# Designs tried in a protein design run: designed miniproteins, single chains. Part 60

Each design is a single chain, and the fold is of that chain. pLDDT is the mean over its residues in the fold that is shown.

## One batch from the design tools (miniprotein)

Design m2069
Fold by ESMFold2-Fast:
Structure m2069 (fold): chain A 87 residues (1-87)
Amino acid sequence: SVEELLKEMERLGKEILRIASLADRGLLAPEEARRRIEELYKRFEELYKEAMEKTTDPELKEKIERMFKNFKKVAEEALRRLEERLE
């Protein structure tokens, strides 16, 4: 259901923030953090596509799109910081 997809997307959003925080604090190796973030990004993108396909409510579509944009911003920012550390 769309509700189950949204709950999973929210969970992945919290997970990426946790991984980014652990990496920023030096509690997770940069290369490991990068791989985990890339994996979460791929999974979130799949859920986003499925949720958008199944959703007919315009307000809910806007919410889903906002969730994806927020997730993408966090992921890209975290990956950018990790690239600087992997040099």
Scores: mean pLDDT 83

Design m2070
Fold by ESMFold2-Fast:
Parts: sequence; structure tokens; C-alpha cells
Structure m2070 (fold): chain A 81 residues (1-81)
Amino acid sequence: MAAEESERIKRKMLEMIEEDLKELEKLEKAGEISPELAEKLRELLEELRRRVEELGEQGGSPEDFLALLGETQERIRELLE
């Protein structure tokens, strides 16, 4: 049960990261975000992707994945403020 939930959360998080990276590229190309800010956000999303993959390999719990998501969302908010 827990392993199936963790796999579902991992898959959804990876899908969301892919979508966010695509949106970031669109915003950068449209000139709605600075290249410097776009690079920092991309680095955070790439770091999150790596950590999600590592946590999945180590059998992380659903709570562990949600904690990573929350930490990354807070870091992104700090960059935008």
C-alpha cells in the first residue's frame, strides 16, 4: 500500500516538475521573467527532481515526498518575493 502511494506521488510530482519547467521556459521566452530568475527557478526544480528520484529509490514515504514539495515551494516563494 505505502509503496504504491509513494510511486503515485512521485509520478505526479515529476509530472508537475516537467510542467513547471515548460511554463518557466515559456515565461522566459515571452520576456515575463528575467533570465537570472528563470535560471534560479530552473535550478530549484532540477534539484527537486533529483531529490524526488533519490527518495523514490530509497523507498521514501508519502510524507517525505510532500515535505520535499513544501520545502521547494517555500524556496521558490522566497525567490519571487
Scores: mean pLDDT 80

Design m2071
Fold by ESMFold2-Fast:
Structure m2071 (fold): chain A 73 residues (1-73)
Amino acid sequence: SAEELQAQIAKLEQGLADIAALEGNLDKIINEISKQQNLSDEQTQQLLADARAHLARLREHLEAQIAKLRAQL
């Protein structure tokens, strides 16, 4: 139904908002983890790069899913 599609779209849009918020704070989050876990600078940079790449892929996936669902309305 259109109501079910709208609910799914809203949930995915909330997911995008959550990803954007996480991306905005990612340097701070990773630096705190690095500090608490005594990671090297190289380990910290790798963790940050991996996290950014993962979030970018999740964002692209969610955007593609939203576009597909909107096309069904």
Scores: mean pLDDT 88

Design m2072
Fold by ESMFold2-Fast:
Structure m2072 (fold): chain A 68 residues (1-68)
Amino acid sequence: SSLKKEEQKLVSQYTALQIQKIGLDIDMPNASAEQKKQIEEQKKQLDKQLKEIDEQMKKLEEEKKKLS
């Protein structure tokens, strides 16, 4: 179904953002004070994007329930 395909796309996007966040966590311990500030800003942006995808996935589940 189109809803299943949309769900799979959102899961793929979520996974990609999680991988990016893991990369930042790996870099964090060896970063300078200035680099740590930049990493913290990037993590905040990634967290915002992850939250937006979570909300889209929740809306998709509600649409599935209405159609079932």
Scores: mean pLDDT 84

Design m2073
Fold by ESMFold2-Fast:
Structure m2073 (fold): chain A 72 residues (1-72)
Amino acid sequence: AEAARLAAEGLRRAGPDTVYTADQIRSLADGLVASGALTPEEADYLIERVGGSQATADELARALEEVAKRAE
C-alpha cells in the first residue's frame, strides 16, 4: 500500500500531464511486482484500471491509489 502511494506521488512530481504508453505502464507495474509493492493480480488491475493503451501521470497515480485501497 505505502509503496504504491509513493509511486503515485513520484508520478505527480514528474508532471501530472506526462503521458505514459501501455509499455511504460506495464514496465512500471512489473517493477512494482518485482519490488514486492504489488502482486501480479494488482498489477493487472492497475493496467485495466487505466482503461487503454496510455494514461497521464495523474490518471496512473489515481489508479495506484485505488489499488492501494483495494488491497485493504
Scores: mean pLDDT 75

Design m2074
Fold by ESMFold2-Fast:
Structure m2074 (fold): chain A 89 residues (1-89)
Amino acid sequence: DRAAVEAAAEALRAALIARGVPAEEADRLAELALAIADALQAGDVAAALRAAEEAARLMARVMGRLTGAPEAAVREAEAEAIAAERAAL
């Protein structure tokens, strides 16, 4: 049921945002989850595999930041926020 997949994708998105994942990346992971489900329902295995590979790469990057080097990730996010604020001046 696509509604169940949509609910699971939204739950994943909310959980990632609650853990400090940027909304843009959480949204992209939710979109990829729906794309995989839609491709599988259509019988397009190639499209499902491409979406799954993109989701796996993005998830590995997200998990790497959350578990591998949180100090460096926080420092880079702070630098980017400061640069954006300065650009607004």
Scores: mean pLDDT 73

Design m2075
Fold by ESMFold2-Fast:
Structure m2075 (fold): chain A 88 residues (1-88)
Amino acid sequence: SEAVLRELEERLRRLVEGGVISEEEAEAGVRAARLLIARDFEGVEELIRRGPEERRAVALAAGHLAREGVLSDEEVERIGEVIERELA
């Protein structure tokens, strides 16, 4: 939902202000959330393969959406498995 996306944007903004992530990583996190809400898992997997910043952004977005009840435990596990494969 729009409210869930807005809450993620606020959380990512706080992480940028705290020096934890870059503005580009925050933008990637919002993009990841939109793909996840749309169940575009192919797009999410492509984003994960781009690099460590995008993987971190996907993990942040997936965690937020899981907490808000948008993603199931199975969907979160699938995303985590793709991230782990790119780290191996």
Scores: mean pLDDT 83

Design m2076
Fold by ESMFold2-Fast:
Structure m2076 (fold): chain A 93 residues (1-93)
Amino acid sequence: MTISVSVAVEVRGSELVVTATVTASGSGDAITLSLFRQVGDRLHHEASKTAPATAGGTVTLTVTLPEQDADAARAVAYDSKSGETATAVAEAP
């Protein structure tokens, strides 16, 4: 089973809306999706979600961040059965 992750960042006034999405090639595995805010060399854990994978389905996690307090957002997806990890990064505009 393969997992892939993407991160999207949308500016809404003084806030960043960060959405991470994981797509799985199979079903039945538990996928843990974590979102981190990056400021310089520091990563701040913002949220995590665990959900069962569905073939062709998605697991999504959305957080709202202050625009001035993020250089980038990083998403990490982990499949608990395969041990596969996927990472995506989106820079703040």
Scores: mean pLDDT 78

Design m2077
Fold by ESMFold2-Fast:
Structure m2077 (fold): chain A 77 residues (1-77)
Amino acid sequence: SERIEKILEELRETEDPEKAKELMDELLELTDDMAVFEEAARILEEKYKKTGDERWREVLLEFEIKVGMRLIEKAIA
């Protein structure tokens, strides 16, 4: 998907954790592909590792919770 590729590109380029959160929320609406989610999580981990800014870790953890909730919802539906 062109939009998914664009979101991942913007996620790699952004230095704004708030923008990253918006991009992650959009990604969750567009796809259920775990490989895409793993790539997005990897990008967020690298941002946190590079900056030490806890806001990146917060975005990552919130994203992981949302992915986990979606997987549980689908498994029990």
Scores: mean pLDDT 84

Design m2078
Fold by ESMFold2-Fast:
Structure m2078 (fold): chain A 75 residues (1-75)
Amino acid sequence: MKEEVLEKARKLYEEMLKDGIITPEQAEKGLKLTEEFVENSDIDPETLIDILEGTYQAIKEIFAALDKLDEERKK
């Protein structure tokens, strides 16, 4: 369902924003692009969300590692 997919995407972008991974402008643009993809793409919307979630998880782990490295550098 379009509404559920867009709600999941919105929550994903909001979490990325809270983690400092993206800017508010990037979150807004990302949501608009996701809406366009859901409207015009033959890809399963759930698959698109799964890819976004997997990518977010990978980025989150990278940024957590970078944050830890930065803390050690400032000792």
Scores: mean pLDDT 72

Design m2079
Fold by ESMFold2-Fast:
Structure m2079 (fold): chain A 93 residues (1-93)
Amino acid sequence: MLEERVEKVVEKLYKKLEEEKDKLSEESIEAFKKMTEEWKENILELAKVDPELAEELVKLAEKAIETESIEDTLYVIGGLTTEAQSRLKQAQQ
């Protein structure tokens, strides 16, 4: 269930990128792709140690895709990835 939701978020992020890529530089497009993959990897790893937080971060990503601009969506996804990475680091102690 959560893995399917993560995959749907990734698909929606790439769809949003394709629809709005003319507003972004080549560097921003590459950053968006890297950020999307990094978010996916970190959320799936987070789900193994803190599934409740992983679900909340997926929910926040879903909301950002629906309500925010492409630039603000990228900012949110980056922040969610950082949160996931911080929690994963703490869990490995």
Scores: mean pLDDT 83

Design m2080
Fold by ESMFold2-Fast:
Structure m2080 (fold): chain A 64 residues (1-64)
Amino acid sequence: DEVRQQLIKELEETISRGRAEMARLRDEAATASAVNAQKINAQIAQLGAMIAGLEKRLAEIKAE
């Protein structure tokens, strides 16, 4: 199924980009002020939750 393969690819690419952004934000937080680190950590938590949702959807599609 070409449509399913395309959806899997797009989800995997989106998850990969999100994980790269999380790594970048963690590096930024390590050198930031306490106030900015707190804000960045909140962004990391939100992004992590979004990625977890995408990973769950990817697993559901792959199980079909």
Scores: mean pLDDT 86

Design m2081
Fold by ESMFold2-Fast:
Structure m2081 (fold): chain A 55 residues (1-55)
Amino acid sequence: SQLDALREQLIALSRQIFELLRQAQEHGTTPEMDAQISALMRQANAVARQVAALQ
């Protein structure tokens, strides 16, 4: 279903965000990394809103 697909997308985005945050914690952050994390968080929020709308 669309809801299941969106939930899987949200999980994948969360996993990418956590991995980048882990790398930033271990090796330090860069402006490029910060921008990527912010972009992924915006995408995750958009998907979460779509999930909420379908519940």
Scores: mean pLDDT 87

Design m2082
Fold by ESMFold2-Fast:
Structure m2082 (fold): chain A 78 residues (1-78)
Amino acid sequence: MTGTLVLRTRPGAEKAVAEALRKVEGVSHVTALPDAGVVSAHVEAKDRKELEERIRKAKEAASKVEGFEGVLSETFLP
């Protein structure tokens, strides 16, 4: 299963949030646009329960970064 996580950051904090996300198991394809205030990531898992747990851990990792402002969207693909 695959999910997409889109996060809001302070402009200039995208790289730090992206680096925190890349350390989380199952996180792939992290995109951080300079000064856009947005970071997106794909999260991969074997099933829905593991996907929800990995997204939770990704959000927790991002929330520890200075300049993290919140979650814009979470999407679960079948």
Scores: mean pLDDT 83

Design m2083
Fold by ESMFold2-Fast:
Structure m2083 (fold): chain A 87 residues (1-87)
Amino acid sequence: MSPRQRRLHRANELIFRSLEAVYRLKEVEKASDEEVLERIRELAEEHGFSEEEIEALLKVVREALENNEKDDFKIATRMMKALNEVL
């Protein structure tokens, strides 16, 4: 795979892990929005994303949380778009 394709694969993994973390923290652990955003930041840093990419991703997550959005596919699509706009 090209470096760009490997980058997109890592982005897909991060998006999946982020949505899983949102579900676990909000629905199971009843965590605050700030705790969810901090966990996603940690996951993105662990996956080697830049600060600009992390901020773009967190903006989408924050908007989804504020709007009580439940369509994982639409949220994942917006996360991927945000990361691609920084790439």
Scores: mean pLDDT 77

Design m2084
Fold by ESMFold2-Fast:
Structure m2084 (fold): chain A 119 residues (1-119)
Amino acid sequence: MKTNEEIIEEVKRLKELAIQSLEDFLKTLGFDPELIKKAVEAARVALDELADTIISKIKNNEPITDEEIERLVAEVERRTYELLLKAGISPRVARFVARTVAEMAREILEKVKKIQEEN
């Protein structure tokens, strides 16, 4: 069985992989370097907030439920979108990036839930 410390380290690893994947994905789509930088900065804030929430639940032995996944994914999407709008990114592009980050958040949450179910 994985310890709480091992699950927390996995959350941190998955967060960093998601941020790197976002940067690489946006580069592949041909977005400007300045836009990519702003997108990565917004994603890091939203995913750091998500990671803190997940880590708190793990430390309190609280399970990640399907309802909690839907709530946290929606929160990451909203938070990323708000941060991108404040950074001067257009609503259309901000929505696209926010949805991409929300999908990455879902993958992190589903992996953590699976680890909890195996313990």
Scores: mean pLDDT 89

Design m2085
Fold by ESMFold2-Fast:
Structure m2085 (fold): chain A 87 residues (1-87)
Amino acid sequence: MSTNEREALLVGLIVGELKHAVEEEGATKEVFERLKKAAEKAMDQYNVSEEVRKKVLEIIDKAIEGEISVEEMLEELRKLRDELLAK
C-alpha cells in the first residue's frame, strides 16, 4: 500500500470515528477535543506526514472554534482523503 493510500485510509477512519462519537455523545467542544487528541495519536502511530497531520488538525480546530459545522468538518476531511487517493 502506498503512503498516500495509508494516509487516506486513516483520514477515512478519523471521519468515521468523529461521525460515530458525534452521533453517540453529541457535537460538543469536549467531544471534539478528545477526538482531536485520539486523531493525533493515530496519525503518529501510522507515520502520517506533517503536511497531512496539520491539515487534519486545522479542520478539527475550526469545528472546535465554531468556524465550521460538523457536516462541513466531515466534508473537508473527506475531500482531503480523496485528494490523497488522487496522488
Scores: mean pLDDT 81

Design m2086
Fold by ESMFold2-Fast:
Structure m2086 (fold): chain A 67 residues (1-67)
Amino acid sequence: MFEEIDRLLEEHAREGRLDEGVKEAIKLMDEYIKEKNLTPEERRKLVVRLTASVLDAIGRLIEEELK
């Protein structure tokens, strides 16, 4: 799952469409939560992990722009 999300974010970021990548990652995560019938605690952990992935991608873009 997160390998797929990280790939998705990288691909969309390279194309200047990080916002679209984030939207698609959210949809993928929502589908996964529903299919696996995750607990509220497990859902919170996934959301935190997704937030970290998005922040990492944004940080890399900012660093590239500032160089």
Scores: mean pLDDT 77

Design m2087
Fold by ESMFold2-Fast:
Structure m2087 (fold): chain A 113 residues (1-113)
Amino acid sequence: RLELPEGVELRIGSNGKLELKAPDAEAAVRAGLQALYIAGMTENKELAETVIEKVREKMREFGVPEEDIERVVKLMEELVKAMEESKSEEEKEEKFKEQSEKILATVKEILAK
């Protein structure tokens, strides 16, 4: 399980509106991955697309180059697709774990530049 870091605020409104607050780009991606886990397990494609867009916005706010943002976004889209194509909850959990670790490693690489 991924835990939300200190200073992270993720709100999903009853109207489907998503608000994301994070102190840095890594924290924003970690919060986004938690929301993508919910979206993938509930097969909510609209929530997944909204989460990816909010993470993109937050990475831009933290000055991440557009090429690096698109790299992370592409990996998040691949995570959503892998979970959607999974035939069981166990397979969705395994795909989420594998892909989320890859996304977090990529974010750490980007931020180390």
Scores: mean pLDDT 77

Design m2088
Fold by ESMFold2-Fast:
Structure m2088 (fold): chain A 81 residues (1-81)
Amino acid sequence: MEEEKRRLLELADRAAEAVRKIPGVDEFTANRVAGVVLGALREGLTPDEIEKRVRETLLKHGLSPEQAEEAARRVVEIVRG
Protein backbone atom coordinates (compact mmCIF):
# COMPACT_ATOMS: atom_id res chain seq x y z
CA MET A 1 0.00 0.00 0.00
CA GLU A 2 2.79 2.50 0.84
CA GLU A 3 4.66 1.68 -2.40
CA GLU A 4 1.43 2.01 -4.41
CA LYS A 5 0.75 5.42 -2.81
CA ARG A 6 4.25 6.61 -3.76
CA ARG A 7 3.78 5.40 -7.35
CA LEU A 8 0.52 7.36 -7.68
CA LEU A 9 2.21 10.49 -6.28
CA GLU A 10 5.07 10.10 -8.80
CA LEU A 11 2.58 9.78 -11.70
CA ALA A 12 0.67 12.87 -10.52
CA ASP A 13 3.91 14.86 -10.20
CA ARG A 14 5.05 13.85 -13.72
CA ALA A 15 1.64 14.89 -15.10
CA ALA A 16 1.92 18.28 -13.38
CA GLU A 17 5.43 18.85 -14.82
CA ALA A 18 4.20 18.03 -18.36
CA VAL A 19 1.31 20.51 -17.97
CA ARG A 20 3.66 23.17 -16.50
CA LYS A 21 5.57 23.20 -19.83
CA ILE A 22 2.46 24.40 -21.71
CA PRO A 23 2.71 28.15 -22.51
CA GLY A 24 0.48 30.22 -20.21
CA VAL A 25 0.13 27.56 -17.48
CA ASP A 26 1.39 28.73 -14.08
CA GLU A 27 2.78 26.62 -11.20
CA PHE A 28 -0.49 26.84 -9.25
CA THR A 29 -2.46 25.39 -12.18
CA ALA A 30 0.13 22.62 -12.69
CA ASN A 31 -0.11 21.70 -8.97
CA ARG A 32 -3.92 21.58 -9.31
CA VAL A 33 -3.49 18.99 -12.09
CA ALA A 34 -1.31 16.88 -9.76
CA GLY A 35 -4.13 16.81 -7.18
CA VAL A 36 -6.78 15.94 -9.79
CA VAL A 37 -4.68 13.12 -11.29
CA LEU A 38 -3.83 11.68 -7.85
CA GLY A 39 -7.51 11.70 -6.83
CA ALA A 40 -8.62 10.10 -10.10
CA LEU A 41 -5.94 7.38 -9.91
CA ARG A 42 -6.97 6.56 -6.32
CA GLU A 43 -10.61 6.24 -7.53
CA GLY A 44 -9.43 3.76 -10.19
CA LEU A 45 -10.59 5.89 -13.11
CA THR A 46 -9.64 4.94 -16.67
CA PRO A 47 -7.21 7.12 -18.67
CA ASP A 48 -10.16 8.48 -20.68
CA GLU A 49 -12.01 9.42 -17.47
CA ILE A 50 -8.85 11.09 -16.09
CA GLU A 51 -8.47 13.04 -19.37
CA LYS A 52 -12.06 14.31 -19.09
CA ARG A 53 -11.66 15.30 -15.42
CA VAL A 54 -8.39 17.18 -16.09
CA ARG A 55 -9.90 19.04 -19.05
CA GLU A 56 -13.02 20.03 -17.09
CA THR A 57 -11.01 21.15 -14.04
CA LEU A 58 -8.65 23.33 -16.11
CA LEU A 59 -11.55 24.95 -17.98
CA LYS A 60 -13.10 25.84 -14.60
CA HIS A 61 -9.71 27.28 -13.55
CA GLY A 62 -9.80 29.69 -16.51
CA LEU A 63 -7.54 27.99 -19.06
CA SER A 64 -8.45 28.26 -22.74
CA PRO A 65 -10.06 25.22 -24.42
CA GLU A 66 -6.82 24.71 -26.38
CA GLN A 67 -4.66 24.74 -23.21
CA ALA A 68 -7.08 22.41 -21.37
CA GLU A 69 -7.14 19.94 -24.31
CA GLU A 70 -3.32 19.92 -24.61
CA ALA A 71 -2.94 19.43 -20.83
CA ALA A 72 -5.46 16.55 -20.78
CA ARG A 73 -3.66 14.93 -23.74
CA ARG A 74 -0.27 15.14 -21.98
CA VAL A 75 -1.74 13.73 -18.76
CA VAL A 76 -3.37 10.75 -20.52
CA GLU A 77 -0.04 9.90 -22.26
CA ILE A 78 1.69 9.76 -18.85
CA VAL A 79 -1.02 7.72 -17.05
CA ARG A 80 -1.23 5.19 -19.93
CA GLY A 81 2.57 4.67 -19.68
Scores: mean pLDDT 82

Design m2089
Fold by ESMFold2-Fast:
Structure m2089 (fold): chain A 90 residues (1-90)
Amino acid sequence: SLNDKILELLDKLEELVKQSNIPEEKKEKILALIDELKELVRNNAPVEEILKKLQEINDEIRENYDQIPEDIYNKILELLEEIQKLIEER
């Protein structure tokens, strides 16, 4: 399903965040936001609510850009864009 694909991409996002050098406190915050987003997707929340949560994740990632290796940062941004497109198709 579309939701299953979104959840798979969110799992990949979690793995990339864990590989980053973001401080543990900030990393835990980002991972918690990803878990919240997964819950919204599983519960078929409205698209606007899911997109709002994705934006919060995007903002936290971008604020920590200097603490993420460039190759990992670029992969994260690509995943976030793909996730957004899939959510907008709902």
Scores: mean pLDDT 86

Design m2090
Fold by ESMFold2-Fast:
Structure m2090 (fold): chain A 75 residues (1-75)
Amino acid sequence: SSESKKMIERAEKMVEEGREKAKKYPELQPLVDRMEELLEELKKEKDPLKQSKIMFEILALHVEIDVLVKLAEKA
């Protein structure tokens, strides 16, 4: 659906932002790797509720990466 396409596009942007941050902070790479795994699961998932659950996990990792970057920049 068009909603699923928009969800995937948003998830792809979050993964790309995570990849850019991991270039500067390699310790973030395991979180980015997990986001990439979830993105591939999201692309294969057909059930809207399960898609939403996967997207929520991607969003949680995106927030975690943002917090860790801010902490690293203060150190």
Scores: mean pLDDT 88

Design m2091
Fold by ESMFold2-Fast:
Structure m2091 (fold): chain A 74 residues (1-74)
Amino acid sequence: SMDEELEKYKEEKIKELKEKFPDASEVLWEIAEAWINWTLKEAQADKSASLEEKLKALDTAYETAVEMIKEAQA
């Protein structure tokens, strides 16, 4: 189902983020995961959006999380 595709994609993105920033602080992880999970729930609630649009929203959330962690660690 579309929801299963979205959940799997979210899990892969969080895994990629953890592998990219293994030394990120607990607070940064909490914020990043909350943001990505919130985006997933918004995508799942949207009955008009396509799977492609929903996956793109998760990609955008992931890129935002990557930038946030990079800036916080600089």
Scores: mean pLDDT 84

Design m2092
Fold by ESMFold2-Fast:
Structure m2092 (fold): chain A 89 residues (1-89)
Amino acid sequence: SVEELTEKLFEILKNSKSLEEAEKKARELLEEYGISPEMRELVVEILRLLYENKDLSDEQKRQYIYLAASAAVSNQLDYLRQLKERLAK
């Protein structure tokens, strides 16, 4: 489910020893969920932006992960691109 994917991605973001480990684990998880390569890379980019963001709370980061996971499962490529752009500012 989208909720399970969200919790697993959030756990990866919080508990990985490095950004590189988080990105690797996220790619593997998204592949297991059948997410396309292009969508996987956009979600990983969003996770990177969230990892580097010092101003967002854990609850806000979880919400962004939920939006990204939902969009990826629904093949909403343009929405993922928009979400990435919003976080890059």
Scores: mean pLDDT 87

Design m2093
Fold by ESMFold2-Fast:
Structure m2093 (fold): chain A 96 residues (1-96)
Amino acid sequence: EGDLKALETTIKKAKELIDEAERGVRSGTLSPEELRQLVDEAESYVKAAKKIAELGLENAKRTDPELAKKMEEYIKQVDELSKRVDEVRAAVEARL
């Protein structure tokens, strides 16, 4: 609900956490446990964003076709972020 700003904020936070985890993997400065924490947090934000976007899409389809289209674009972005979370998680697990 009006959650476009909430969705954008949630996606931004997910991206920040993914970027931090990817940098941590590359730099080797974070422990596997710290990396796992970042990946788990990123996954939580990605899941939250997906729920917000899916609910927003269903609500918008009834009242605002343009907003519905925008929500579909955000769902695609969230799916891309979900893939990046899986890739970072695999990189962290490979170090265990």
Scores: mean pLDDT 84

Design m2094
Fold by ESMFold2-Fast:
Structure m2094 (fold): chain A 65 residues (1-65)
Amino acid sequence: MEAEKRAALENGLAAFEAVGGRLVKEEGNHITVELTKDSVSLRLTAVAFQVEAELLGYEATVLEK
């Protein structure tokens, strides 16, 4: 179950990074990511990632650049 949650999180992170997101740091269950550009599409993807991460039991913080 935890391995499946981790795999889902990593898939979501990979999709987010593919569109201009970036992983800043990971500390326990807290994940900090950033937007590499100011884009409505990227912001929507960041919100989707944050919601998915929280549903998987992680705390997600999104930083804007």
Scores: mean pLDDT 79

Design m2095
Fold by ESMFold2-Fast:
Parts: C-alpha cells; sequence; structure tokens
Structure m2095 (fold): chain A 86 residues (1-86)
C-alpha cells in the first residue's frame, strides 16, 4: 500500500538525519535523539507489519518491509551505542 511506503519513509528519514549529524560531529546529542526516534518509529511500524504478515501469509511486500525496518533498528541501535561510549 502507498500509505505503508509513506510510513516507512519516516524512520528512514530519521535515521538519515541522525547519521548526517553523527558524521558531521556538530551535535552528537541531537544525533542521539534522531536515532532514538528512528528506533521508536521503526519498532512501532514493525509490530504493525508483523501482525499484517500473520493475517496475510507473509506476502513478499510485507516481508520486505519487515526486513527494512529491522535493518533501520539495527543500524540506529549500533550508532546510538557508539555515541553513548563517546
Amino acid sequence: SNIGLIKLRKPEELLRKGKELYESGKSLEEAKKYFEKAIEEATRLLKEVEEAGKRSSWGSGTQEMAERLRKIIEEAEGLLKKIEKE
């Protein structure tokens, strides 16, 4: 669904902005907030996608969205952990 793709763009954009701030070194505290928001949004959407997958025999699009969301969470968590050590 087009609505599903629009919802996926939000966690992707939050992760992208966080990475730009992290790479620039200008505001690690702001980067941390973007990563936390990306994890929150992606986790929420992943639960919705997983419930839809259970109801519809995990169509390819649902599985692809779930994999993309897990990738966003993993990357954001990894970068957040690096900031917390600096």
Scores: mean pLDDT 78

Design m2096
Fold by ESMFold2-Fast:
Structure m2096 (fold): chain A 67 residues (1-67)
Amino acid sequence: SAMEEALLAVLPALPSMDEGGAAALIQRAAEEYGAPLDWETAREVARALRESADPRAEARRLAERYG
């Protein structure tokens, strides 16, 4: 899905970013891949990915929910 591709593409950058930066990157990537997210959803997605022990598995779960 477009959402899965967007989330997987940004994963390597997320650990080095602050919460706001990570949310903005996710919102931008989702828009570029044709699956736009509102700001609050982008923040929740960013937090879930940054806090996950398995960010790739979490990206797939979030893509199923929001893509």
Scores: mean pLDDT 83

Design m2097
Fold by ESMFold2-Fast:
Structure m2097 (fold): chain A 98 residues (1-98)
Amino acid sequence: MTELLESISPEGKAILAQLQAQIAELQARANAEIDRLEAERGRLSDEELFRLTRPTLEEIIRLIEDAARQAEALGEDDLAAVLRFLAERMREELEAVE
């Protein structure tokens, strides 16, 4: 992991920084919605929390896939491969939940 981070260009690091900021914004919006619902209905169960956050997780996967395409366009093939792998693993985990 450290070796890959040391080889990433400034442009590749900018892609990661933008991705992290976008993920943080999506998580903040999901948390605000949860807080609103809990204020109205009381504490939500773990199952209800997962159902409410699922669309946010799906959007995060799309953002990671977009970041992978941007990295590939810059010739950051190792970064693109890692991001694609992460998106695929997250998608598999979402599909495993019933």
Scores: mean pLDDT 79

Design m2098
Fold by ESMFold2-Fast:
Structure m2098 (fold): chain A 74 residues (1-74)
Amino acid sequence: SIADLRKWIDAKLAEFSAALKKAKTEDEMDSMMEQLLQELYDEIRRLGIPREEAERLMGEFHLRAQMEKAVALQ
């Protein structure tokens, strides 16, 4: 369900936030973000989420991940 996917996203973003604190370079952060984005693509595909909902979730996720990175860079 979308609710289960949102819980998965929240858990993955928490892991990402923790990993960012250990990253030594912005390139490492970008690599982590790309890995996380790929994991979300795979999970959306696995669950058969409709395109419109998938695009909305991807946009929301990418924005949240970028905000976590911005905070880590401060």
Scores: mean pLDDT 83

Design m2099
Fold by ESMFold2-Fast:
Structure m2099 (fold): chain A 65 residues (1-65)
Amino acid sequence: GKELELAYAIGGQRGAKEAGVTLTFDEALRAGKRGAEKMGSKTVEDAYRAGYEGGRELAEEIKAK
């Protein structure tokens, strides 16, 4: 639902920011969904964690270029 997408995006933006990268809502949402493939998140809390990890990973990829 919409709450899960918001959790992915907010988590992703937070995780990326801690790695020094600012992501848009759409970039963070995509990163969070990719993170969720490993966890199978169905709750808002799990979606936020998946987003956080996905956003941080995407930020590391951007910085490694």
Scores: mean pLDDT 76

Design m2100
Fold by ESMFold2-Fast:
Formats: structure tokens, C-alpha cells, sequence
Structure m2100 (fold): chain A 78 residues (1-78)
């Protein structure tokens, strides 16, 4: 559980940094990043299944969804 808790914390930190970075990007850059992030999120379940790490897959999907929400919010403010 120690490693999983560290991963969860790092994912939350990563999402926060990602949101701050998103605020500095242009509208075009945000749209491209949003598309890529959605694409990566869709691939996470298959990757997690292949690695035998369903818990990591779930955490990664949650982090990806939070990143998508952050990008959408920043785009709305542009």
C-alpha cells in the first residue's frame, strides 16, 4: 500500500502542475493537449490490464479525467 499511496499523491501533484501549465498555453495548444489526454485516458484500461495493475489503472484514469476537466475549464476562460 505504501507505493500505491505515493503514486496517488504524485498523481494529484501532477494534476495540479498540469492545471497551472494549462493556464499558460494558447487555445490551440489546449485543444491539442485535450485531444491527446482523452486518447491516453481511453488506452489506460487496456494498459493496466496488460500489466496486471487494475488499481494503478483506476488511479491513472481518475488523474486523466481531472486533467481533462482542468483543460476544459481553462479553455472556457480563454
Amino acid sequence: MEELEEIRRRLREDVARFKELAKTLSEEELEELLEKTRELKAEIPAIAAALGEPELGRLAQEAAEEKIEALEEVLEEK
Scores: mean pLDDT 79

Design m2101
Fold by ESMFold2-Fast:
Structure m2101 (fold): chain A 77 residues (1-77)
Amino acid sequence: MEFLVTFTNMVTGESEQYTIEAESLEEAVEKAKELLEKKGFEVVRIEQTETSAEIYARSKEDPRVLAGALVKEKKSL
């Protein structure tokens, strides 16, 4: 299944979109966490629903810089 991940820097308002292949929402969330860590962010909280997940993260360089990632299933191929 394909998942759309929308990464947003909450300080700058900049957003980036990624398409991730995963077997489940849980696997897509794990891949999104890895993406955030590679960008220099530490995951603080995850809020998951039946169809989506929101990941909240904090910059390792400046803990005042917050970011989020929205993970949801992409329904059209």
Scores: mean pLDDT 79

Design m2102
Fold by ESMFold2-Fast:
Structure m2102 (fold): chain A 93 residues (1-93)
Amino acid sequence: MESDEELRAYADAVVAATPSMPPTVENDVALVLMAAMLRGLGHPELALRVLEAAAARSPDSVLTLRELARVYEELGDLEKAEELRKKAAELEA
């Protein structure tokens, strides 16, 4: 895509900043929306990096875990996708 290098640099900057962001619902939503945008632009691998950083900071974020599962499924890692869905379901119970 015509902005591949720019999108990659953007994802790298977000991943680097994620540990210092407050673990708020608003920040979790922002990271999930950013990952969804990257997926829509054909970069599920960049979405994965952003969501893994988000999940490391907010391991109990059901929203983040569900989106991470979708990205793993899109990349063909069905086992990891199912593991993440189970974890999200346990947190919702």
Scores: mean pLDDT 80

Design m2103
Fold by ESMFold2-Fast:
Structure m2103 (fold): chain A 99 residues (1-99)
Amino acid sequence: MEEAKRTVDGLVDSARSIGEALVRQGTSPEETKKIFKAFADMATRRLLALIEKDPRAQELAVEGARRIKEEAERYAKQMSPESAKAMLEEAERLVKAVE
């Protein structure tokens, strides 16, 4: 469980760093979607791997997915509406995939 918490915290920190970078660079909606989708796909695989290894990590993995979405929502407020929508759609897919 401690290793699972470290993995989740690392993914949340990565989401924050990506969100900050996307805001700073003013990426287009298409580029924002591409970058965040690549991250969300990787995060989904890692979170599902935690559940496969230890079913007790399910709640922690779901919480992690939701925390990633919360970071995306935070940075979405600093983006154009179209870039925000693109990022939030990928964050929502991550949450649904892990649930």
Scores: mean pLDDT 87

